Designed miniproteins, single chains, continued (5). Designs and how they scored, part 30

Each design is a single chain, and the fold is of that chain. pLDDT is the mean over its residues in the fold that is shown.

## One batch from the design tools (miniprotein)

Design m17087
Fold by ESMFold2-Fast:
Structure m17087 (fold): chain A 96 residues (1-96)
Amino acid sequence: EKEKEEVVKEAEKKLKEEAEYKAITEPEKAEEIKKEAEEKSEEIKKSSLEEAKKKLKEAEERKLEAQRAGVLEEASRSVEEISEVVKRLSEEKEKK
């Protein structure tokens, strides 16, 4: 029971956020943008549990990917620094 409400609310939240940003940039179309967002949220409520769960899963996966990408970027920076030090050491060894 809670699952249906939470999934629908999260989907609505994302739709409302995009609608609000668009309404700020295009005030003239604010009414149409809000109506479209309401229609889409109603469709999500009707298509409901299965589709809503899939969208929630995608959002969670994107969060995890973003977190992992951050760790990978830090690791990549460390590897580059080590690689440069190794190259310099090799060049000095050849000179001596």
Scores: mean pLDDT 63

Design m17088
Fold by ESMFold2-Fast:
Structure m17088 (fold): chain A 100 residues (1-100)
Amino acid sequence: MVKEKLEELAKRAVDAGNAAIAKSTDLQERLDIGVATAIVEISTALALKMIDKGEVEEALRFAINGFRKAAEIAERSGHTELADVFRQAAEELEKILEEV
């Protein structure tokens, strides 16, 4: 369940990031969105590997931190709606962490 929820939340966040990149006409803006989206992707990949090793709490804390960092980058780049998607995903992961 935890692994499936993390994968679902990450997919929503990555899909939102990719959609934002596709709508952007500015190369610098696309790079900033791309960096934020990549942070979600790598944080998720590492967290999933940690879950497979039984490190569930540590994995969730790591993913939450990655998603919040991605939200901060998106917000600084003026992408408030994308930042909100990343932040909401982090908040849903925090709720899961409380039940572990």
Scores: mean pLDDT 87

Design m17089
Fold by ESMFold2-Fast:
Structure m17089 (fold): chain A 89 residues (1-89)
Amino acid sequence: GHMLEKKLEELIEELKKSKNPMVQLFADVLEKALEALKKGDIFTAEIYLGMARIILGVAKLTKSLSDEEIKKIEEAIELLDELIREKKK
């Protein structure tokens, strides 16, 4: 768990350094999800995970992200989903 959490934190910090406001929005949503998860609020973490997935779908339709930005955001979403699944066990 801790190693996946650290990897997600590092990806969020990388996303925060982006000058793209859409990427910064993903960083904020993912950080709020991770903070909720660290507090044991699995329900709130799942809500933010769902929001991140919806925003990514919209961003792909509107072509608001580069392929590299999409790949990094998808990796962060997958890490968050894995961490939530570990907390449910």
Scores: mean pLDDT 87

Design m17090
Fold by ESMFold2-Fast:
Structure m17090 (fold): chain A 75 residues (1-75)
Amino acid sequence: MDPSERALLATRLAHVLLEVAQNQEDIDLASKAAAYAYQGKFEEARKLVEQLLERHPNPEAYEEALKLIDEIKKL
């Protein structure tokens, strides 16, 4: 496990989700999703990504977020 690479990918996940966020609740969902992915809680991270993107549909952000979670999972 490389903590630096995992932190970088989790930070990128946060950035992707924060571009979709429109209020404090969305920011909290984005931050928790990235934190869960960093902690290895990938199913919890995915659920929060899906919750945020159900509020603000963005297929490109959804695909990128899932790709980043998968890349963290492979570390």
Scores: mean pLDDT 84

Design m17091
Fold by ESMFold2-Fast:
Structure m17091 (fold): chain A 57 residues (1-57)
Amino acid sequence: MSIEEAYKEALKKAKEYEEKGDTKTAAELLKIFYHKFGEKLSKEKKEELEKKIEELE
């Protein structure tokens, strides 16, 4: 799986948790992805991910 595919999968899973009302797990999943792969993402995707994490917290 490419980093772009992994990014999309992480966002999809986070959204599924968010839709179930588990925003804490959604935020944690995105934070784990950010710490492991954030440096490999484009600047735009990295900023999008940071903003999404902030919005969930």
Scores: mean pLDDT 79

Design m17092
Fold by ESMFold2-Fast:
Structure m17092 (fold): chain A 81 residues (1-81)
Amino acid sequence: DAAVLVGLAEVERLVSKIPDKELKERILALIDRARAALAAGDRAGALAYLDEVEKLVSKIPDKELKEEILRGIAVIKELLS
């Protein structure tokens, strides 16, 4: 679904604002895996990768950035349900 891909791109844009380079790179790698799973028709795998993204995002000290990213992920997960 184009809406899911647009949502992933918006989450990537927000993630790019994370100052912790190591954390940012780990989250971006998981988003790439979620996108690859979706391209392969593996919705369950995509949801599992998004769950791992949520766990890493919960470690972000910036409350506003964290809440924006988590909201974006929640919308994508709802579209995939």
Scores: mean pLDDT 87

Design m17093
Fold by ESMFold2-Fast:
Structure m17093 (fold): chain A 56 residues (1-56)
Amino acid sequence: TRQRLLDLATRVVQQLLDAGYSPEEAERLAIRALVDAGVDEELARELVREATRRVS
C-alpha cells in the first residue's frame, strides 16, 4: 500500500540523516534507493518528499 511505502521512505530518510547526510543528500539517496527497489520514480519522489517533511 502507499502507506507501507511511505513508512519505508520515512525509515530510509531517517537512517540517512542519522548517518550524517544533509537533508538534501538524504532525499536524493532515498529516491535512488526506492527506484532501485522497484518503486516508480514519480511515486518515489513524492513519498521521499513527504517523508522528509515528516522527519525534518
Scores: mean pLDDT 84

Design m17094
Fold by ESMFold2-Fast:
Structure m17094 (fold): chain A 86 residues (1-86)
Amino acid sequence: EFDKEVKRALALIYLAIGKLDEERGDFESAVESYEKAVKLAIEAGDFETAAEAYRNLADVYEKMGDTEKAEEWRRKAEHYEALAKA
């Protein structure tokens, strides 16, 4: 499906942008990019990319000192990782 392929490609692009922003210490931009990556990956059925984006969201919230939010994102990452392996 054309829409799924486009969404998967965009999810991977936003995942890469988020990683670059996180490396630069731009945590607000990293969160925005990872949230876009998650939404697009889920819509594309790419649960592997969704899990990776959620793991990166957990990591960036941990770096910002929001441990409760980090744990929420970690649980979502584990859920999508399980779906990707099924």
Scores: mean pLDDT 86

Design m17095
Fold by ESMFold2-Fast:
Structure m17095 (fold): chain A 72 residues (1-72)
Amino acid sequence: SKEEMRENMEKVLEDLKEVLENLFDKLSEEEQKKLIERGRGAVEMARKLGFEEIAEELEEEIEELEEKMEER
């Protein structure tokens, strides 16, 4: 159901935030790029499903990481 998809997206957002805060700097540059690409895909999917708040939060996390990578 759409509700189950929303709950799954919320869990993905929480899991992604945890990985990003605690593990991102331990990943290789290539792994970091792949994680950002996956995150961008999740944002697009959330927006298509109408989960705008989840999409906005996820996009903010991904943009912050992209900025950190560009500073390297």
Scores: mean pLDDT 75

Design m17096
Fold by ESMFold2-Fast:
Structure m17096 (fold): chain A 60 residues (1-60)
Amino acid sequence: SPLEEARRLIREALEAFLEGKPASYVDELFRKAREVAPDLTPEQFSALVDEARAELAKRR
């Protein structure tokens, strides 16, 4: 589903950011997430980012 793909891309973007990947690469992943789920509001997108941060903390 588009929402599932957006969640995956957001997690990958956060992992890339934490690993010190270039800002351009991180921005590309976030842009792809917005493209697959264009109906998300900024608030909904922020909630998915928060969810992904929590998931990364649980996953090691």
Scores: mean pLDDT 80

Design m17097
Fold by ESMFold2-Fast:
Structure m17097 (fold): chain A 55 residues (1-55)
Amino acid sequence: SPTEERIARIVALLERVLAGDPDADADLDEIQRLVGAMSPEELARLGERVAALEA
């Protein structure tokens, strides 16, 4: 689904930032752009995926 594709892209960008990507600022800007386009329900789903990465 488009929502799952957006979540997967955000997760991939977050993993790049955490790995010390030299373009971290650009990746963070893209994350903010994608998050800004999401509904509250989509944001809740993103939060579940991010929590799973921290475990």
Scores: mean pLDDT 80

Design m17098
Fold by ESMFold2-Fast:
Structure m17098 (fold): chain A 109 residues (1-109)
Amino acid sequence: SKVEEYTKKGTEYLKKGALYLNEGKYEEAIKYFEKAIEYYEKAAEYDPKNKNLAEAYEGLGRAYKNQKKYEKAIEAYEKAIEIYKAIDPNDPRVTRLEGELAEAKKLLA
């Protein structure tokens, strides 16, 4: 199916983004998280409750924060929180990401 095809490509890019993030290669991590978002957004047209899209935004936020691009990190974290809350408002990732968001806002101020 189209959903399976887009989700598979999104997951391949998400894994690459996570690997580069763990290696401290933040520019490459951002590139692959943005590609993951592109494919997961295409998948979301067919299945809108996609946790993988939120995970890609979380990764993007972490990469931007590590580059000290706090405004972009804030935007990415807010998007991840919005998606996780829409799926499950009690998801523990919401509380964790709200903490990351607060830290990024403190570093921007």
Scores: mean pLDDT 86

Design m17099
Fold by ESMFold2-Fast:
Structure m17099 (fold): chain A 79 residues (1-79)
Amino acid sequence: MGEEELRKLLEEPEKQIKKLKELVKKGEDIEELAEELRKKLEELIELGRRSGALELVKKAEEGLKEIEKLLKEYEEKKK
């Protein structure tokens, strides 16, 4: 995978994670957006494993961990 392609693939998930963090702070519903982003990151992990792009796999896995953390924070703030 090209370096430019790798950067572009990771840019969107990073922006969406920042959006999720903002929504959690505001007490907004994040469940749908988080699920969509989770599916996208899982797809990127599979793509990275197939292409040998270990950096893509690593960053996508980090993104999944961040989403799980944000979902737990959201559940606590939901009440």
Scores: mean pLDDT 78

Design m17100
Fold by ESMFold2-Fast:
Structure m17100 (fold): chain A 76 residues (1-76)
Amino acid sequence: MTPEEIAEAVREAALAAAEAAREAGDEELAAQLEAEAEPAAEEARRLIEKDPSLAEALARRAEELREMAERVREAA
């Protein structure tokens, strides 16, 4: 998995969390999470460049967070 793929997974997780917040009626939290998505993706990319062994763990965690956000949104 490439640093770009990990960055994309992190971005998608943050955006999924933002959608969950928006569905819950928290537009301020949604805007904050959307603003943090790109910085978080860039940080993940930099971490993977320094330690490639983190790639699979970060990708898995991002996917788990995205799935949790989707479940929260569906329950709202």
Scores: mean pLDDT 78

Design m17101
Fold by ESMFold2-Fast:
Structure m17101 (fold): chain A 65 residues (1-65)
Amino acid sequence: EDLPLSEEQLERGYERRKKQLEFVEKVNKEEAAKMYRETAKLYRKLGREEWAKEFEKKAEELENK
């Protein structure tokens, strides 16, 4: 789906989301893993495959513990 977001707005969103998920990870690893996977799917849809892969790896690391 098309989204009218600039590259800079996407990057700011990515940084904010990353910090949010790092906080959730310290409180609840299972919830953080779920949120990482959901965020990865969103960024993959937006064409940001590198960001999607990063969040996907985080989810996998948390789920293997």
Scores: mean pLDDT 77

Design m17102
Fold by ESMFold2-Fast:
Structure m17102 (fold): chain A 88 residues (1-88)
Amino acid sequence: MRTEAVRELLRGIVEGRPGEAIDRLRKEYNLTDEEIGRLQGEAGRLYAEVVRAVEAGDFDKAIELLQKHAGLSEEEAREFVERVRARL
């Protein structure tokens, strides 16, 4: 999994701008539509797991998932979790 690309797609999802993240990956990272499709699948599954952990009140699990699968620091993962909470 390309952690930086997954991180960008996750940011697009939580901010409500997934199309902007896709355009960035296509233009700046020179990814093919096939590669973007695979990364979207990975980011979507990760986002669903993070949302479930946040809904369960298991913020430590949500942070761990983001660190392992999106390459976020603990601080970045914590900020992402707070953004997810704000949308719920």
Scores: mean pLDDT 79

Design m17103
Fold by ESMFold2-Fast:
Structure m17103 (fold): chain A 58 residues (1-58)
Amino acid sequence: MEAEKERLRREASEDILRLIAEGKMDEANQASLLLAQGKYEEAVALAREALREVEAEK
């Protein structure tokens, strides 16, 4: 659980940084709040979905 939790947190942090770089500040902020609340899986899912939308717009 602890190692898995750390991996999810790292993945979410990477995705959040990319959202910031793409100008998706609202999604980045929401994912950060989920991380702060210990909802790592939700944070990763939200960030991934937002990034997929950005990628599709390319």
Scores: mean pLDDT 79

Design m17105
Fold by ESMFold2-Fast:
Structure m17105 (fold): chain A 84 residues (1-84)
Amino acid sequence: RREEAERDARAFVETVRRLLDNGQYDKAVELLRAVAEGIREDYGEQGRKAVELFEKAIEAVRNGDKETALRYVEEAAREIVRLT
């Protein structure tokens, strides 16, 4: 359900935030890549915008920009909720 998807989306964003706050950037990138691949497999073209947002989040993590990375993760999570 959409409400469950919204809860799961918030939990996912907080998981990424904790990884970044703990300096676990490589683990954050691995998690974001895994989720982006899952969205690509499950939704195909419908998931394209969410995948692009995750790719932007990964680039922001690599640049050390935690705030921008989290913004893109939040946008991607909202996009996924719209697909549910």
Scores: mean pLDDT 83

Design m17106
Fold by ESMFold2-Fast:
Structure m17106 (fold): chain A 88 residues (1-88)
Amino acid sequence: DGSTLVRPDKKLQEILEEVGVKEKTLTVVDVYGAILKYLVEKKLLDPKDPFVVDVSNTLLGELLGIDKLDIRDATPIFEMIDRHTTEV
């Protein structure tokens, strides 16, 4: 449920703060939206494929455990949110 309130851990909070999210607790949907904003604002788009973002050498890539993220598949992001948040 995207309305579930969660508390991000320190590593995820660093990503959220880079896009102006200062709240200590958010909904899962708000965290997801902030991560998408991070991908757009950091210009992590692969120049050969606009749907694939290069997250290598980023904290987001470390949290996801991957070097390339397909933005059409939300599964890796939601799995990362589950691992890096505590339900409130």
Scores: mean pLDDT 78

Design m17107
Fold by ESMFold2-Fast:
Structure m17107 (fold): chain A 81 residues (1-81)
Amino acid sequence: SKELLLKAIALALRAIGLLLEIELNEFKDPKLAEEAKKLAEKALELARKALKTEDEEEAKKLIEEAEELLEKARKLIKEAK
């Protein structure tokens, strides 16, 4: 569906944006920043898989998992600052 495609694109862009934020900033807790980076990288991977799959149910699951990972990564980055 167009909605799932747009959600997957938005998640991929949000993950890329967070990865750039991590690369461009220095953090007081570098271990939390590294954990957030791994979660954001995984979220990007799942968003890319959602874009490539022809299975709408598979895409929904990948999008949901990517959203959860990205939210956790954002929380870790906020704590790492």
Scores: mean pLDDT 86

Design m17109
Fold by ESMFold2-Fast:
Structure m17109 (fold): chain A 61 residues (1-61)
Amino acid sequence: EKAERILEKAKELGFTVDPEAAERLAQGIDPDDEVIDRAVRLVYRHLKAKGRDTLTAEDLE
């Protein structure tokens, strides 16, 4: 549920998230759309700073 919302929002912003990474993100956040949106935007900025467009489980280790 939450992981699926994360994947959907990431696709909307033009980047990808591994299913495993999405599940890890979902564990620590509320299922509120605002919280999910904020988390996805923070991930997007992180990836842009590193010149990448994919979030992996390794990025969350």
Scores: mean pLDDT 76

Design m17110
Fold by ESMFold2-Fast:
Structure m17110 (fold): chain A 60 residues (1-60)
Amino acid sequence: MVGLYRAVADLPKFTPDELAFREGDILEVLEVVDEDWVLARSLETGEEGLVPKSTLEPIE
């Protein structure tokens, strides 16, 4: 799951540890945290945070 992914939905930041993004944003997945979450960096903002796996699709 590490690599480049595209956001499939808008997500506002609900906690300090989460990453906010818009549908279509490109995120670099750095680490798989658990079943539901990854650690990613936004290529739009440069910020890092937790992202739900269900909001991402791989770039192929």
Scores: mean pLDDT 77

Design m17111
Fold by ESMFold2-Fast:
Structure m17111 (fold): chain A 76 residues (1-76)
Amino acid sequence: MKLSDEEIRREAAEISAAVVLSLARRGRLSGEEAADELIRILERTGDAELALEAAERLEAVDPEAAARVRRAVEEA
C-alpha cells in the first residue's frame, strides 16, 4: 500500500500526541508542558480534530491545560 506524505505526517502527529498524553498521565510531563507540545503539533499539522481529541484526554489530567489547547484551536 502507498502512503502519501500527508498520511505519514498525520500518523506521526497522532503518535506524537499519544506519547505526550501518556507522559502527562504518568506525571512525566506537567499539564502545561503537555499543552505546549500539543499546540506545537496543531501549529505544524493544522489538525484541529486531533488537537480537540487530545485536549479532551488532557482534561482528566489538567483541565486548565486542556482549555489552553482548545483556545489554540479556536484561534487557528
Scores: mean pLDDT 82

Design m17112
Fold by ESMFold2-Fast:
Structure m17112 (fold): chain A 73 residues (1-73)
Amino acid sequence: MPPLSPLQQAALRLQREAYERGLSNAELGRRMLELAREMGLPEEVIEAAERAAETGDEAAVERAAAGLEQALA
């Protein structure tokens, strides 16, 4: 099995915390924003995560999550 990248490991940990702790959309967005900035993801993903962190908007969270998923592929 290929080893998980640091980004994949961080994403799985974030999903686990969201599921186990019931993170709010804003908290989830903030965590995704930190991860996207640390990993140097495209500005589009950073902007989506930033909007999710500020507004708790579900569509922004979904867009940021999709961007993270694309970066993992």
Scores: mean pLDDT 74

Design m17114
Fold by ESMFold2-Fast:
Structure m17114 (fold): chain A 68 residues (1-68)
Amino acid sequence: MDYEKKVEEYKKEIEKDPKNAEAWLNLGRAYEQLGKLDEAARWYGKAILLDPDNEEARKLLEEVLAKM
């Protein structure tokens, strides 16, 4: 799986719909797989801001912060 390619794809998706919380969540996941934990935490936080009821996003943010 090419996570650099996925980052580019999700960034384009976000440019079309910046309120798409799932796209921000997926961008965070891709950065986490690349070992860029600071970026992953930032984008998980954005996903939570757009969709506060998303338990998965909150759990992913907590897990990433524990790795930092």
Scores: mean pLDDT 82

Design m17115
Fold by ESMFold2-Fast:
Structure m17115 (fold): chain A 75 residues (1-75)
Amino acid sequence: GDEELRKVIDEAIEAKKNNDEETYQKYREKLRKLMKEFLGEEFSDEEVDSIIKTVENGRDGGLAGARRLAAEAAA
């Protein structure tokens, strides 16, 4: 659920801070899969990266944040 999504985003942010591109790519793919499962839509790499960056900048990056970004993209 929301906590699982937050954990994956936090792991991706940590990998990015450590300049670990391989680990970042792994968590980016995992996040994309979870978002497809929870929201029923597939996101691009750019959209997933935007969500990770939004959380890194202190915005809500849980399920509510992801749903809001999906709703904005659908508008």
Scores: mean pLDDT 71

Design m17116
Fold by ESMFold2-Fast:
Structure m17116 (fold): chain A 72 residues (1-72)
Amino acid sequence: GAAEKKEKAEKALKLLEEIAARSDDPRLKELLKKAKEAYEKGDYEKVLELAKEAVELDIEIGVKLLKEVVLK
């Protein structure tokens, strides 16, 4: 139901806050801002989509950092 979707969105938003907090990448900060705006509007599905995009971006950033540090 709607309450369950809201709880999932809250958990996803917390995860996105953690990802954004450990990275200075402005793209992650923009995704967090959009996710917070979606949550305030009650668009919980959009919050989940933005959190998925942030996880994919976090993986991309991590791969680039590993190449920079380990392969040099």
Scores: mean pLDDT 81

Design m17117
Fold by ESMFold2-Fast:
Structure m17117 (fold): chain A 74 residues (1-74)
Amino acid sequence: MSDEELRSKVLGLLLYARDRANPERAVAALEKITELAKEYPEVVKEYGLEELKRLTSDPNPAVAAAARRALEEL
C-alpha cells in the first residue's frame, strides 16, 4: 500500500471514528486503525495521534476504549 493510500485510509477512518451519530461505526473504524497501527505505526502516529488522544476522552466508553487500544500500538 502506498503512503498516499495509507494517509487517505487513516484520515477516512478518523472521520468515521469522530462521528458521534454512529458510535458502532466509530468503534469499527478505531479497530481498523488499531490493525493499521500494528503494521504502519509511524504513518498512524503522523496523521492520527492527536485525534486518537482526543478520542480517549470520548463520552462513549466503547469509543474511548477503542481509541486507547489504538494508541497502545503506537
Scores: mean pLDDT 83

Design m17118
Fold by ESMFold2-Fast:
Structure m17118 (fold): chain A 58 residues (1-58)
Amino acid sequence: SMELIRELEREAERARKQKEEYEELYKKTGDIKYEILALLFEAVEGSTELLIERLKKQ
């Protein structure tokens, strides 16, 4: 549904912002925990975008 796609787009945007925040923290601190957290939210963003594409192609 279009509403589900819009919700997933909002979730992808939230994940992108969280990723960017942790990437910035990693650059400032060198703490590997921020690198891991950035990778986690990168995966969330990518998975969410893949689900959006799959819904659009049905």
Scores: mean pLDDT 88

Design m17119
Fold by ESMFold2-Fast:
Structure m17119 (fold): chain A 59 residues (1-59)
Amino acid sequence: SDALLQALGRAASSMSPTAQRAVLMHFLAGRSYREVAEALGVSEATVRRYIRRALELAA
């Protein structure tokens, strides 16, 4: 089992649906911040904020 991936999944589950999609698209699907931003209709800065928050919650 990938302990980091499991921790990120748990962290994402406590976030908004859009933030959950951003985290999963980036870490599971390997999509760039730009690709995630375009897919979700948000800015790259918003994607960076979601990813940073997920990593903080997974720590």
Scores: mean pLDDT 83

Design m17120
Fold by ESMFold2-Fast:
Structure m17120 (fold): chain A 78 residues (1-78)
Amino acid sequence: SKEVEELIKEAEELIKKGEELAKKGKYEEALKEYEKALELLKEALKKASPEEIPKIIGRILRVIGNIIDVEQKIKEKK
């Protein structure tokens, strides 16, 4: 649906922003962007047709991986 497409698009923009922030060492800011993206993807999943589910799940897994990486770096950063 158009709503699901918009949610995925917004989530992708937040993921890119988070990746750019992480590249700059702004791990706390990157984490916030990834958390926002995850919430949008969860909303998309709730509204998704069966055909849209794999695409959304793939993005959720990517964001979770990015969150794990950033959380580890936050623990190491002083």
Scores: mean pLDDT 86

Design m17121
Fold by ESMFold2-Fast:
Structure m17121 (fold): chain A 60 residues (1-60)
Amino acid sequence: LSPGQQALKAELEADLAELEQDDDAVAREIARGFGLTSEEEIERVRRMLRDTLEFVLARL
């Protein structure tokens, strides 16, 4: 891996670990940034974040 890919992988692994520990808080903060306020919208954001991070990590 290039130095940039190694740094990105470490950052994404840290982000995924944070999501596992504070999944609710992170998802709510991002949802608020986009004006999403329903529990269904927050749950969708949480799912999209996890899937996206896992997808990117699998490619590194």
Scores: mean pLDDT 72

Design m17122
Fold by ESMFold2-Fast:
Structure m17122 (fold): chain A 77 residues (1-77)
Amino acid sequence: SAAVEEAVELARRYARARTEEEAERLLREIEAHVASLPTEEEKAEAATAMVRTLEREGASEEKIRALEEALVRAIAR
């Protein structure tokens, strides 16, 4: 789906971010994107795909934790 594809692209950009400023901007975009999805099911699907993308890109535990925190906030809205 387009929503999952966009989520994966954002997660990939976040995983590859070279500066803290870029990473923080991408986390805000991720939170906004997931929060904008119309159903809880679509939010969960996007969130799962994003976490898997970070794992595949070899992201640090700190980066994965920050993503998970942003996703929890997004899903609650």
Scores: mean pLDDT 86

Design m17123
Fold by ESMFold2-Fast:
Structure m17123 (fold): chain A 68 residues (1-68)
Amino acid sequence: SMVQEFQEVLAKAYQLAKELDDKETLKKVKELAEQFHDAVKNNDQKKIEELLKEAKELLKELEKKKEK
């Protein structure tokens, strides 16, 4: 399920941003969650896929910041 995958990716991004005290990224995570909720409500499959891709990119950038 894309909904489940998005929730898992976003939860990981939230935890990493919180660990890094990255307030700007925490705001981005909240914005993505709100946009995803709207896309699911509207059955907008294309938007759901785009938001999942954006969430995965955000997680990847946070993982790079955690590398020592």
Scores: mean pLDDT 83

Design m17124
Fold by ESMFold2-Fast:
Structure m17124 (fold): chain A 66 residues (1-66)
Amino acid sequence: MENLEKAKEALEKGDFEKAVTYAEQAIKEDPNNAEAYRLLARAYLKTGDIKKALEYGQKAVELLNK
């Protein structure tokens, strides 16, 4: 999925705001995409939003265990 790849690239380049945006787009396209929630959690962790990082990380784990 192109938006997932763009989110990964943004994370590697340190563009965490774009990483959040692309991960959110991937979630809108597929709300059951655990990888998109995992990337979103990592982006929030990098920006220091620990609460959102934990919330989205938990969602990714729940989706992987379906």
Scores: mean pLDDT 81

